Designed miniproteins, single chains, continued (4). Designs and how they scored, part 92

Each design is a single chain, and the fold is of that chain. pLDDT is the mean over its residues in the fold that is shown.

## One batch from the design tools (miniprotein)

Design m15391
Fold by ESMFold2-Fast:
Structure m15391 (fold): chain A 82 residues (1-82)
Amino acid sequence: SLWDVAGEILGAALERLRRAGRDTLSRAEVRAILEAFRDQLSEAFYQAFLEEVDRILARLGRDTLSLVEIAQALLAALERVG
């Protein structure tokens, strides 16, 4: 399901943070993770997730996202389309 794929995306983000020894990922890194799951995602979810990422970045006035913020963007996108 789209909810299962969202969980996999969040897991991939956690793994990337762990390997990098960082607590945040850039928008480009989040998009790269999303692209790895592109064939499992609807176009509507893909667009909604990136819009929610951009909304969080604009609201917080920064260029990186924590795991919690990535989870918030995923949940918001799921609420809009799934």
Scores: mean pLDDT 88

Design m15392
Fold by ESMFold2-Fast:
Structure m15392 (fold): chain A 60 residues (1-60)
Amino acid sequence: SLGDQLSEEEIKEAMIDIILGVASTFVSKEEYEKLRKKAEEMFEKGASIKEIVKEVEKLL
């Protein structure tokens, strides 16, 4: 249990879910799939939440 501290990775996952959930209300299915793949690739490369948000914002 990570009761005393959440990992950056866990926080990023939660924030990405929220960001993508909001984005899904403003973009097409095709744009959403592109955003999801881009976000996953950036996350795997250790990108910051800010960088992921920038990519989402470009398609809103």
Scores: mean pLDDT 72

Design m15394
Fold by ESMFold2-Fast:
Structure m15394 (fold): chain A 82 residues (1-82)
Amino acid sequence: MTEEERLAEIRAALARARENAAALTPGERRGLLAAELELARRERGLELEELLRLAEELARELELSEEDVERLRERLRALAEA
């Protein structure tokens, strides 16, 4: 498979997981959010500010708490400063 084909298959798998998000545990939903952000960074080359906006949008879709969103924002900022 090409890298493009592989990324498309990963995207499809994540999309299927999102459709079943209500059946996932909070830990699994946090893992799904992290995977989506990593894929977006790799596929689209998103910068920190764009990743933070995407994280907030996906966290709302996945019904994550404000505390989960803030911890994720802190992690993304720390990675950008490292």
Scores: mean pLDDT 73

Design m15395
Fold by ESMFold2-Fast:
Structure m15395 (fold): chain A 61 residues (1-61)
Amino acid sequence: MSIEELAEEAARLWKEYLETGDPEVAAEFQRAVQRLVEAGKAAGLSTDEIFALFVKALKEA
């Protein structure tokens, strides 16, 4: 899975959480963010660059 796909997954889960308030969705979102951060760091990205990818995915969702 690409880092862009991981950012899109995290963005989708965040949107679902805002709509439902479901704690289970919140837990899935936390895991998706952790996976995104791990993949981003492995790719040599800074925290700011990883956050920018997440924000871009949110704007496109």
Scores: mean pLDDT 82

Design m15396
Fold by ESMFold2-Fast:
Structure m15396 (fold): chain A 68 residues (1-68)
Amino acid sequence: MDEFFEKVKEKLIELGISEEEANRIVEQLKKMYENGVSKENILIALKLYLLRKGVSFEEADKAIEEIK
């Protein structure tokens, strides 16, 4: 899972999210995982976050596909 969260951080930065914000989001997702949330549900949460930031459905889907 550590490699997964590193990929998430890199992808968020690539999409224009600041390193500080990307770190904050990754820490939140790590806490979800530690509390028993599945990787599938973490990916859903990440996709919803990207859509809220104005990333298109196509770009969000591509980002999730590249991370998983």
Scores: mean pLDDT 83

Design m15397
Fold by ESMFold2-Fast:
Structure m15397 (fold): chain A 63 residues (1-63)
Amino acid sequence: MKEFEELLKKAEERAREIVDLWLNGMLEKMGREPLPEDATEEERVAAWREVDQELLDYLKSIR
């Protein structure tokens, strides 16, 4: 039986993969370059902020 911490680590890795896939999908829809294979946390945060800001601006512009 595996420890809960080990299970959480695997779940975090899986969730990160799904989040990265979603983020890259959003970047593609915005006409942006996908994150590089070895993207740093800073690059991921910057890309996430760009997607979040663009989505907020888009939603605010549409009524």
Scores: mean pLDDT 71

Design m15398
Fold by ESMFold2-Fast:
Structure m15398 (fold): chain A 109 residues (1-109)
Amino acid sequence: DPEREAKALAYYLALLDSFIDELEKRGDSEMAEQYRLVKQALQGQQLSEEQVRKVLDFLLKRGLISEEERRELLSLPLEEQQERIRAILREEALRLYEARNVTILPPIT
């Protein structure tokens, strides 16, 4: 459903912006930067190899991929890694949007 996917994307982008703002207010610049990279990946912006690795580490830490999936992704060309990351993030956006009335965002640790 393209309309639902578009609404889910907009919802997740708004959540990411809220998290980035809150983390910056707390002085957690490292975690704020991780969420910015996630936002950039979701929006289809080109990331460096180092930035892609940071996003994969974030996905692993949040339980969105397994250690096995992370190793598999790291064996792919950089452009394919980014496409797979975007697909994972779009699925997460849809999940969060469908659960929006009961959504518990991952803890900011």
Scores: mean pLDDT 83

Design m15399
Fold by ESMFold2-Fast:
Structure m15399 (fold): chain A 77 residues (1-77)
Amino acid sequence: LPDLVGKTLDEALDILSELTGYPREELRRAVEQDRTLRGKGPKGVTVLFRGDVVADQQPPAGTEVGPETNVTLHRLR
């Protein structure tokens, strides 16, 4: 998982789509709906957006992420 903090929403979704295999449009819907995309494995990624910019992420940069990963996307107001 690269360091996503400070990247735009579009950049973060492109990276997450490439790493997890979820379609970019599905990830974008998850942001708008504050929804988790559930994979089959125990690994999870949470990304918090402030407006159109990534404000925080878990786990930290350097953590392995694959197609089995759960993805939680939250947009802060």
Scores: mean pLDDT 72

Design m15400
Fold by ESMFold2-Fast:
Structure m15400 (fold): chain A 79 residues (1-79)
Amino acid sequence: SVLEEFRRLAEEMLAATPPEHRAEVEAHLAALLELLDAHPDDRELAAAALDAAIELAEHYQMPEELIARLRELRERLLA
């Protein structure tokens, strides 16, 4: 599922985050996961949540491979 795949990507995002920012990133990712879980049929909300996650990953300069996987998940969701 999108939620399960995003949860795995969120764990990798946390691992890629500098220790001093992990609590902040974890809080943001937890909020996005909660939104996705509460609205499983809202594809627009899910796409917006993934856009927010991609923005976080780019802001913290996470690995390009991780950002690409987030974009692939978003593209599959909108197909």
Scores: mean pLDDT 84

Design m15401
Fold by ESMFold2-Fast:
Structure m15401 (fold): chain A 55 residues (1-55)
Amino acid sequence: MSLDELVDELVAELAGKSPEERKLTVVRFAKRAIEEHGLSIEEVNELARRVADRV
């Protein structure tokens, strides 16, 4: 799965959530991405940065 697809998925999951729920959602999503897709910490940081630019 491409990083752009993960960004789009996370942005969709953040829609309509409170700031506190968004923070928890990002943490859960990052853990799942590491476990399921084997993302490096560098890729997780890039994902978080791209999501922040769109939310």
Scores: mean pLDDT 78

Design m15402
Fold by ESMFold2-Fast:
Structure m15402 (fold): chain A 64 residues (1-64)
Amino acid sequence: APQEEIDRLLEEAYKLGLEGGKNKYIDPEKVRELIRRAYELGGPELANEVLDAIEKGYIEGLKK
């Protein structure tokens, strides 16, 4: 998969987490869609990176 598409996906995941942290809520459908895209681009390893990016964003969003 192109590295640019992977980088974009991880940025989207982080932003989803960040907004989720601010709002104390993440839309499960948006999470599922990002994980689906991760599996198509880089399999379970990329899916784990997407989950990590969402979590990191969420923690940062909780700070305000």
Scores: mean pLDDT 85

Design m15403
Fold by ESMFold2-Fast:
Structure m15403 (fold): chain A 48 residues (1-48)
Amino acid sequence: MEGEKFVEELSKLTPEEAARKARERYEQMLRDYRTNPKKVIEERKKKL
């Protein structure tokens, strides 16, 4: 599962690095949302 792999990667990092990784992922999502908001929303709905 995509979420499981992401969490496992975070657990191997320091708290500071994990926070940075999570922010990078969030920023990437925002960039994708700015270029194609409808597609990002639909992808997120599938994971909710």
Scores: mean pLDDT 68

Design m15404
Fold by ESMFold2-Fast:
Structure m15404 (fold): chain A 80 residues (1-80)
Amino acid sequence: MSEEEREREGREAAEAALENAEEAKKLAEQGDVKKATLKAVAGRILAATAKNLGVEEEAEKALEKVKEAEKAIEEAEKKL
């Protein structure tokens, strides 16, 4: 891949990671722990992909959101 292609793919992965993390948090707040967990896992994988493609700042921000979603999932699991 060209450097521009890598940066574009990395940013797309980071954006997708943020979207998955936000969806996971919302699903956890609704009590849908199973769907929330799947979205959080997807977000974590996408954040790792973004970091590997060299967009570290965006990847770190996405990872912070994934961690917030993971915390919401843990809280939702305690209510079950």
Scores: mean pLDDT 83

Design m15405
Fold by ESMFold2-Fast:
Structure m15405 (fold): chain A 100 residues (1-100)
Amino acid sequence: MEEKEKQIKELEEKIKNETDPLKKARHYFSLGNTYYDMGEYEKAIEYYEKAIKLLEEVDPDSPFLMMAYLNLASAYEKLGETEKAEEYVRKAQEVADRFA
C-alpha cells in the first residue's frame, strides 16, 4: 500500500538520524509493525530484532521489550517457525517476571 511505503521511508530516515537508543528502538519497532501489517514477516523479524537488541542494552526490564518479544514471536509463527515463536514467548515471560 502506498501509505505504508511512505511510512517505511519516513521511519528509515528517522532511524538514520536518531542517536537516542530508546527512540531508535521505537522507530525499529514501528518499522517492524509496518512490515508485519503488510505481510512481510521476514522484514518484520529483522526490524523487531534490531529493536530488541537496543532494548536489551538500555531498558532490559521494560514492558516495551516484552511487547517486542511477543511481536517477534507472532512474526515467526506466521512463517511456521513454531520453535522460535515459543522461544520468544518464553523470553517475554522472563521479562514480565523481572518487574512483577
Scores: mean pLDDT 85

Design m15406
Fold by ESMFold2-Fast:
Structure m15406 (fold): chain A 94 residues (1-94)
Amino acid sequence: PVAHPAALAYAVAQALEKNIPDAKRYRVTVELLEPPPGLSETRVELEAIEIDGWLYGRVHGAREGAGVIRPDGSALLEIDGQTLRGRVVSREEL
């Protein structure tokens, strides 16, 4: 079973809706491994919440998107209806 793009957005929404007290929040920069044609930026900034070592976040800025980041720093993003893969290059606690 492969995660549908809509399933990623749903998973991020569910994680954020839990509104966990004292959950750590991060601003995370992800470098895209295979940027699609028409995307000028090779890096994406997210604002994310940490749950059990995983980060669930939304794209910060003009583009709409969501992402999940695994404990190993690998990222799966959905931006403008496209599924993209990336890796964390920086993380800042908010």
Scores: mean pLDDT 70

Design m15407
Fold by ESMFold2-Fast:
Structure m15407 (fold): chain A 100 residues (1-100)
Amino acid sequence: MSVEELLKKAAELLRKAAEVARQNGDYETADSLERLAKKVEELSNIKDKEEQLLGLYTLEIAVATGIAALKDSTDPADQELRKLLEEARDYLVEAIKKLE
């Protein structure tokens, strides 16, 4: 996949995660994930490779922090949210690797 396709998939997964959070009544997390998805989409339009790469590192750290916060949850909604975030992170990491 191209970097553009990987970032599109990451943004789609972050939006699905936002929907799960919203359905579970966690509007703060849903809004945060929607903002992350938008930032991923904005990075796909950045032409400067170094600027794009630095932005991706920042977003990968943010997603990893979200995953860590859900690590020990037994709530099925949190487990689904974590899985979606892990998949989104995998696409971000693959995009980073292609830009390096």
Scores: mean pLDDT 86

Design m15409
Fold by ESMFold2-Fast:
Structure m15409 (fold): chain A 61 residues (1-61)
Amino acid sequence: MISEEEIENTIKALEETLKKAGIPDDVREELISRAREAGKANDVDKLNEIIHEALELARKL
């Protein structure tokens, strides 16, 4: 199982990536909030889905 520390580090890396890609603050905060909820539930599949969604959004900028 993934530790809470690994989940937090993953979320921080995602937030940094979205900031560098120029994702608007409101969209970034919503994605990070969803990722944190998935992490608290230990729903790794949902966390990965949110990460994929965020990276696809960053690619289109």
Scores: mean pLDDT 78

Design m15410
Fold by ESMFold2-Fast:
Structure m15410 (fold): chain A 59 residues (1-59)
Amino acid sequence: MLEKIIKALKLVLSDPDLLAKIQASPDNVAAAEIIRENYPELGLTDEQLIKAAEYLKNM
């Protein structure tokens, strides 16, 4: 369960422009959609995307 979230976090952290967009998003749902659009291959669920977005926005 956590493995896909950790992989998404590592990918976003390696892309400072994407991280900035996620942190600037108005809420966790908008941030989750940014992650989904950029890494659809990871097959994250809506719940996993929101958790990843929450971690990234609170960094």
Scores: mean pLDDT 80

Design m15411
Fold by ESMFold2-Fast:
Structure m15411 (fold): chain A 80 residues (1-80)
Amino acid sequence: MSSEEIIEKYLRELEELIERVRDLPVEEAVKILREFMLRKIEEAKKVLSPLDVVKLELRMVGLMTDFVLLIRNPSSAHLL
C-alpha cells in the first residue's frame, strides 16, 4: 500500500466516524473525533514518512474544522 493509499484510508475512516457522531452532542463528537485523529496520527508515524504524517494531519484537521464550524455555527455557513 502506498503512502497516498494509507492517507486516503485513514481519511475515509475519519469521514465514516464523523457521519456516526454527527447526531451526538458537540462536546462528545469533538472528543471522539480528536481521540481518533491522535490515535491515527500515532499509527501513521510507524508506517509513513514525517512529511506524509504532516500531510495526513493537515487533511484530518481540515475535515474536523469543517465539521466543527458547521455544527457549532450553522448560520455562518451562509456567509459567502
Scores: mean pLDDT 77

Design m15412
Fold by ESMFold2-Fast:
Structure m15412 (fold): chain A 60 residues (1-60)
Amino acid sequence: SLSPEEKAKYIEEQIKLLKENIKKAEESDLPQKEKDELIKAGKERIEKLEKEKKKLEEEA
């Protein structure tokens, strides 16, 4: 199984990717409604991942 450090690193990389995807959505030519939906979904996923990472860091 992955160590807590490896899991935290993986989550960090996923958060970084999601932040880049949000930026791309904001800069895209997509309809505003679709942009808002993508940004909201991305932010919700980042929040969930950040909570998971903090739990791993506190329990390690």
Scores: mean pLDDT 82

Design m15413
Fold by ESMFold2-Fast:
Structure m15413 (fold): chain A 99 residues (1-99)
Amino acid sequence: MKREEVLERLKEKLEEVLEKVEKGEEITVESSEELEEAKENLLLLAAGEALKKAIAENPEASAEERLERALEIIEERLPEILKALEELERYATKGEEPK
């Protein structure tokens, strides 16, 4: 199912985001007209927000504990993330002339 693929992509983005947040770097994404880049940016933002929440809830947590908690938050928000991805795909398709 699409759910499992999105979850795996979020795990990959979460590892990238963890390294940046641990260094005190800000997670920023640019709006993109390219559908695939927009999807990647959405996943990166979702992973970043989940990790920031995990850190805020337990600042003394290990990197592994932060990842585990962030994944929990992602799983709870997964239906919203899936809907946002579907809306992005629908927006791109809707822009095409119904030939």
Scores: mean pLDDT 71

Design m15414
Fold by ESMFold2-Fast:
Structure m15414 (fold): chain A 100 residues (1-100)
Amino acid sequence: SVQDNAQRARRISSQVSQDVIDMGIQNNDQNVVDRGQQVGQMGVQVATDGDRRGDRDGVQRLVRMLQGYRDRVRRSTTIDQVRSVMDQMMQDLDQLRQQI
């Protein structure tokens, strides 16, 4: 259902946020910590908006996008790569939000 996928999207958003925040703390990089917090909030917001509108396709696209970004964060070997991934994720989330 839309609601089930929205809950899944919120969970993945929180996982990505936590992973990025932890990496930022470990590397003493406040910019990455801030980015991690921001993508978490944006992902939850997009999921909530999609759920409220009943946008099944939008929420499914969000889940796939978040899974892809979670994998990219986990494959990152430098903090600069994490920062770049976060910037792209924020841009993609903002674009998807406008389409929902």
Scores: mean pLDDT 91

Design m15415
Fold by ESMFold2-Fast:
Structure m15415 (fold): chain A 90 residues (1-90)
Amino acid sequence: SAAARAELAELAEQLRSADPEVRKEAVRRLFDLALAHPELVPEVLAALGRASRDADPDVAMTAAITLGVLATLARLEGREDLVEEARRRL
């Protein structure tokens, strides 16, 4: 949906915030967005992949764990194609 795409864009902007707490919250909200809108999984996985290299170790760890969980859920649902699409966007 247009609203879901707009939320994705907002969360991607929040991942560039100077505040690590804002970036960590954006990681959590990206996970929720991907669960509600599976069509956004490739873009969310790509964003989480970038966030897993964050300078703040808590943000990086949260993003890495979230990425792993989401990628595993996508594979279990037979959506490995979405995981590979995300890798191409990194």
Scores: mean pLDDT 85

Design m15416
Fold by ESMFold2-Fast:
Formats: sequence, structure tokens, C-alpha cells
Structure m15416 (fold): chain A 62 residues (1-62)
Amino acid sequence: DLLEKLRERLRQAADTAIAEGRSDEFIKELEKQAEVAKKAGNEETARLYQELIDEVRARKAA
């Protein structure tokens, strides 16, 4: 499942970005990718990016 592998890869990237103090930069990149997916009509991929944005924001706020 390509979508599941993408989710796992992005979560690993999110963990690294948070650990390195670049979560804001990572969120901006995810927002760009979510808009690209949304414009392409790929709702599942757009939702995956939005879920990760929300997860990273929550972890940053904690």
C-alpha cells in the first residue's frame, strides 16, 4: 500500500524534524504538498498530509 508507506515515511520525517527543531519548516512543506494533492483531486493524500500537520502542531504545542 503506497499510501500507508507514505504515511510511515512522513511520520519518520516528522519525528526527525521535531527532534532537529525545524517543525515549522516541515509544516510549511506539508501544507504545500496538501494543496498540491487537493488541486490534483487526491483527497486521501491531502487528508494524510493534513493529519500529519495536525499531529506535528500538537506535538510542538505539548
Scores: mean pLDDT 82

Design m15417
Fold by ESMFold2-Fast:
Structure m15417 (fold): chain A 94 residues (1-94)
Amino acid sequence: MAAALEAEAKAAAEAALELFEEAISQLSEEAQEKAKPYLEELKEKIAAGDYEGALEAALKLMEVVSEDATPEQIAKLVAGLILLSAARQYAAAA
């Protein structure tokens, strides 16, 4: 059971990262530059299995890019946050 929850946490976090990367890649170059340090933190935290830290990085990322993002891009970022929240919950239950 624990191994299955750890696998679900990793899968959810990786899916979240793909959504964030896709949304950020569609922004202006200036917005991408502002997002870069938080996206790098997000990748580092996910790689370390630190889903709590990943959520913190993702929230900072959204704050920085929200003014530059379209409703479609915001929807992808929100979906990414939901997946990271699920990853944290799965990891905590494992």
Scores: mean pLDDT 81

Design m15418
Fold by ESMFold2-Fast:
Structure m15418 (fold): chain A 68 residues (1-68)
Amino acid sequence: GAAMRAEVERTGRNGLAAAEISPTAGRAAIHELEELRREAERQGDAETVAIAERYIAELRRKLAEAEA
């Protein structure tokens, strides 16, 4: 629903910003987004699942670049 989508968007944006200064914060955001993705899957909210997966992928990409 809209509340879950808002939570995913907020967590994703905050996680991307935090990952710029802390890889640990970036990894924490990925774990939180993975939990939200699983909850959205249980609810059948495919749109929210897709949004969460997009943020997880972007965070993983940024962390890989930072560790290179």
Scores: mean pLDDT 84

Design m15419
Fold by ESMFold2-Fast:
Parts: structure tokens; sequence; C-alpha cells
Structure m15419 (fold): chain A 58 residues (1-58)
């Protein structure tokens, strides 16, 4: 399901962040946002997108 895929993407993004891999973290944060939107979780999807732009694009 889209929600399960969002959960996997979120875990991968977190793992990449802990490893210092910002490019991989951005990739998975984008997937997380997309899958949350598919699941109807628009507020969570916008939050994930905002984190990618603000925190990972520095």
Amino acid sequence: SALEEAARAGREAGRALRAGDRERALQYTKILSEKLAEAGEEDAARTAEGMGRRDLEE
C-alpha cells in the first residue's frame, strides 16, 4: 500500500541522514512525500517535502 511504501521511504531517509548521505536522504524524503500524498495524508506529505527543501538543501 502507499502508506507502507511511505513508511519504508521514511525509514530509508532517516538511515541516510544518520549516515550523512544527504542526496540519498533527499531522494527518500521525496518518495515519502509522494507516497503520503497517495495515501491521502496531505499534511504529512507537505511536512516531508518541507523538510527536504529546508533541512537537506542547506
Scores: mean pLDDT 74

Design m15420
Fold by ESMFold2-Fast:
Structure m15420 (fold): chain A 86 residues (1-86)
Amino acid sequence: AGAEGLEYYKKKDYEKAIEHFEKAIEERPEDPYLWYLLGQAYFKLGDYEKAIEAYEKAIELAKEQNNEELLELAKKNLEEAKKKKE
């Protein structure tokens, strides 16, 4: 599911990417990387509100798991999504 979502993301089929990332999240809801990928796909689709929600969840989970690299990455992308939403 997550790997298939990433393949669709690379092909710029962001709607299918979202569908597959959502399926992967149903199986692994505590995986901060899946929430981060969901945020990226929504951002590319222009749904900045949904991108913000997904990035905030990725940040929460990355903090809980002490994943500093993903935390920093998700925070940077969150700020970009907020800037686009204005």
Scores: mean pLDDT 87

Design m15421
Fold by ESMFold2-Fast:
Structure m15421 (fold): chain A 103 residues (1-103)
Amino acid sequence: SKELEEALKKAEELLKKAEEALEKGDVKEAIKLAGQALDYAAKALKLAKKEGDKEGFKKAVELIKRALEVAKRALEKAETLEDILEAIGLILRAIGELLDAEL
């Protein structure tokens, strides 16, 4: 569907920005952008599952895994307790969405 395509596209755009923020050392912005990307990727996952779109489902899982990777890298670079906790929270959210994907 168009809604699925837009959700996948938005997640991809936000992940690219999150990865760029990490390369610039902006851990807080990277966590924020990766979190927003995860919200769109999770929406895409639910839409793909509902619509029986196997390719969309696969792409949504890949985007969630990319958000998890950004969160893990952000945790390694985080120097404040706030950023550490936000990165851990994002890791747990991404894992939760992947576990829900098997249901």
Scores: mean pLDDT 89

Design m15422
Fold by ESMFold2-Fast:
Structure m15422 (fold): chain A 93 residues (1-93)
Amino acid sequence: SEREEVEARLQAVVDELSLRLQEVRDLADRTRDAAALRAAAEATIAEVTARLDALIAETTDPELKAELEEFREMLVGGVRRGLAIMEARLAAE
């Protein structure tokens, strides 16, 4: 079904996001450069949102399309919040 295909593709995007976020966290431990962290987080957002936008464009079910759009907003918000926490911690140390 379209839902099963979309859920499988979404899981692949989530798995890649998890790996990218781990790379950003590893960078935060090494560089202490807020600009480098911001650049890495923005690159992650750009890559993941491009994949989600492609998936949304291919999705024909309006309910499933709305679920993906909501997930996209939640994901971008989550990455930005994570970046803010890392930047705040870096500034405090």
Scores: mean pLDDT 82

Design m15423
Fold by ESMFold2-Fast:
Structure m15423 (fold): chain A 66 residues (1-66)
Amino acid sequence: SEEELQKEVDVALARIGAAIAKRMAEKGYYDEAIEFLKSLREKFKDNPEAVKIIDETLKELEEMKK
């Protein structure tokens, strides 16, 4: 179904977004990476798998900022 395909696409986009955010953080753009992930979390809030990926990545970025 289109709904199931959209969920799979949203998870893939969350994974891509997580990778982009990690690369931004590695370059020192921590606050920008965190805000980017928060925007993605809001966009995918109804997709638990996508939210989980984003939340795990946010935790990693917060640890990297120290």
Scores: mean pLDDT 86

Design m15424
Fold by ESMFold2-Fast:
Structure m15424 (fold): chain A 78 residues (1-78)
Amino acid sequence: MYNEEGKKLFKEGKLEEAKKLYEQELQKNPSNLEALYNLGLVLYKLGKKEEAANLYNRILFLDPDNKDAKENLKKIKE
């Protein structure tokens, strides 16, 4: 399953591989909140803060009450 594989790659520090896996999932399911959130975490760890912020904004557009996305956006804007 993409999500289990992505989380495993992320834990192993294989950030570029995790990124590709979540990007492939989002090509199939652009509104998959879990894939959007996990890709945001990967991009943040890669230092791609603006790209991570864009993904968290997409989550908040789909789910305005998403606390995890709000918290991560606040950390990026600091």
Scores: mean pLDDT 82

Design m15425
Fold by ESMFold2-Fast:
Structure m15425 (fold): chain A 66 residues (1-66)
Amino acid sequence: SKKKEELIEKAQEASARAGEAKDKGDYDEAIKAAEEAAKYAKEAGSEEGAKAAEEGKEEIEKEKKA
């Protein structure tokens, strides 16, 4: 389905942005991007993708608090 494909692409783009922002130490941007990735993955019906994005967000939040 075209809508599911579009949501998966958006989730992948958001995940890439989260990783890039994290690598640069921009944790606020990384958290926002990880939230977008989780949102799009959930809308696409990807349980695995949504879980991975939520776990990534938790890891970024831990690094920000350290």
Scores: mean pLDDT 82

Design m15426
Fold by ESMFold2-Fast:
Structure m15426 (fold): chain A 65 residues (1-65)
Amino acid sequence: DPLLPREELIAALDEALKDPSLSPELKALLEEARARLEAGEPVADVLRELERRLKELRLEKEKAK
């Protein structure tokens, strides 16, 4: 099946990036992940880093010291 996880993730990120209500920080993270996928980085690695960064951003915002 030529339906690659990369293509699916890029499509999902593209849709997410169309939302103008996204914060600039979140938009930058999503755009970075999309660029990495387009650059041919392993999908699993890109997804792990994206999730880790999103989690970090959430925790940082919630625990604004």
Scores: mean pLDDT 74

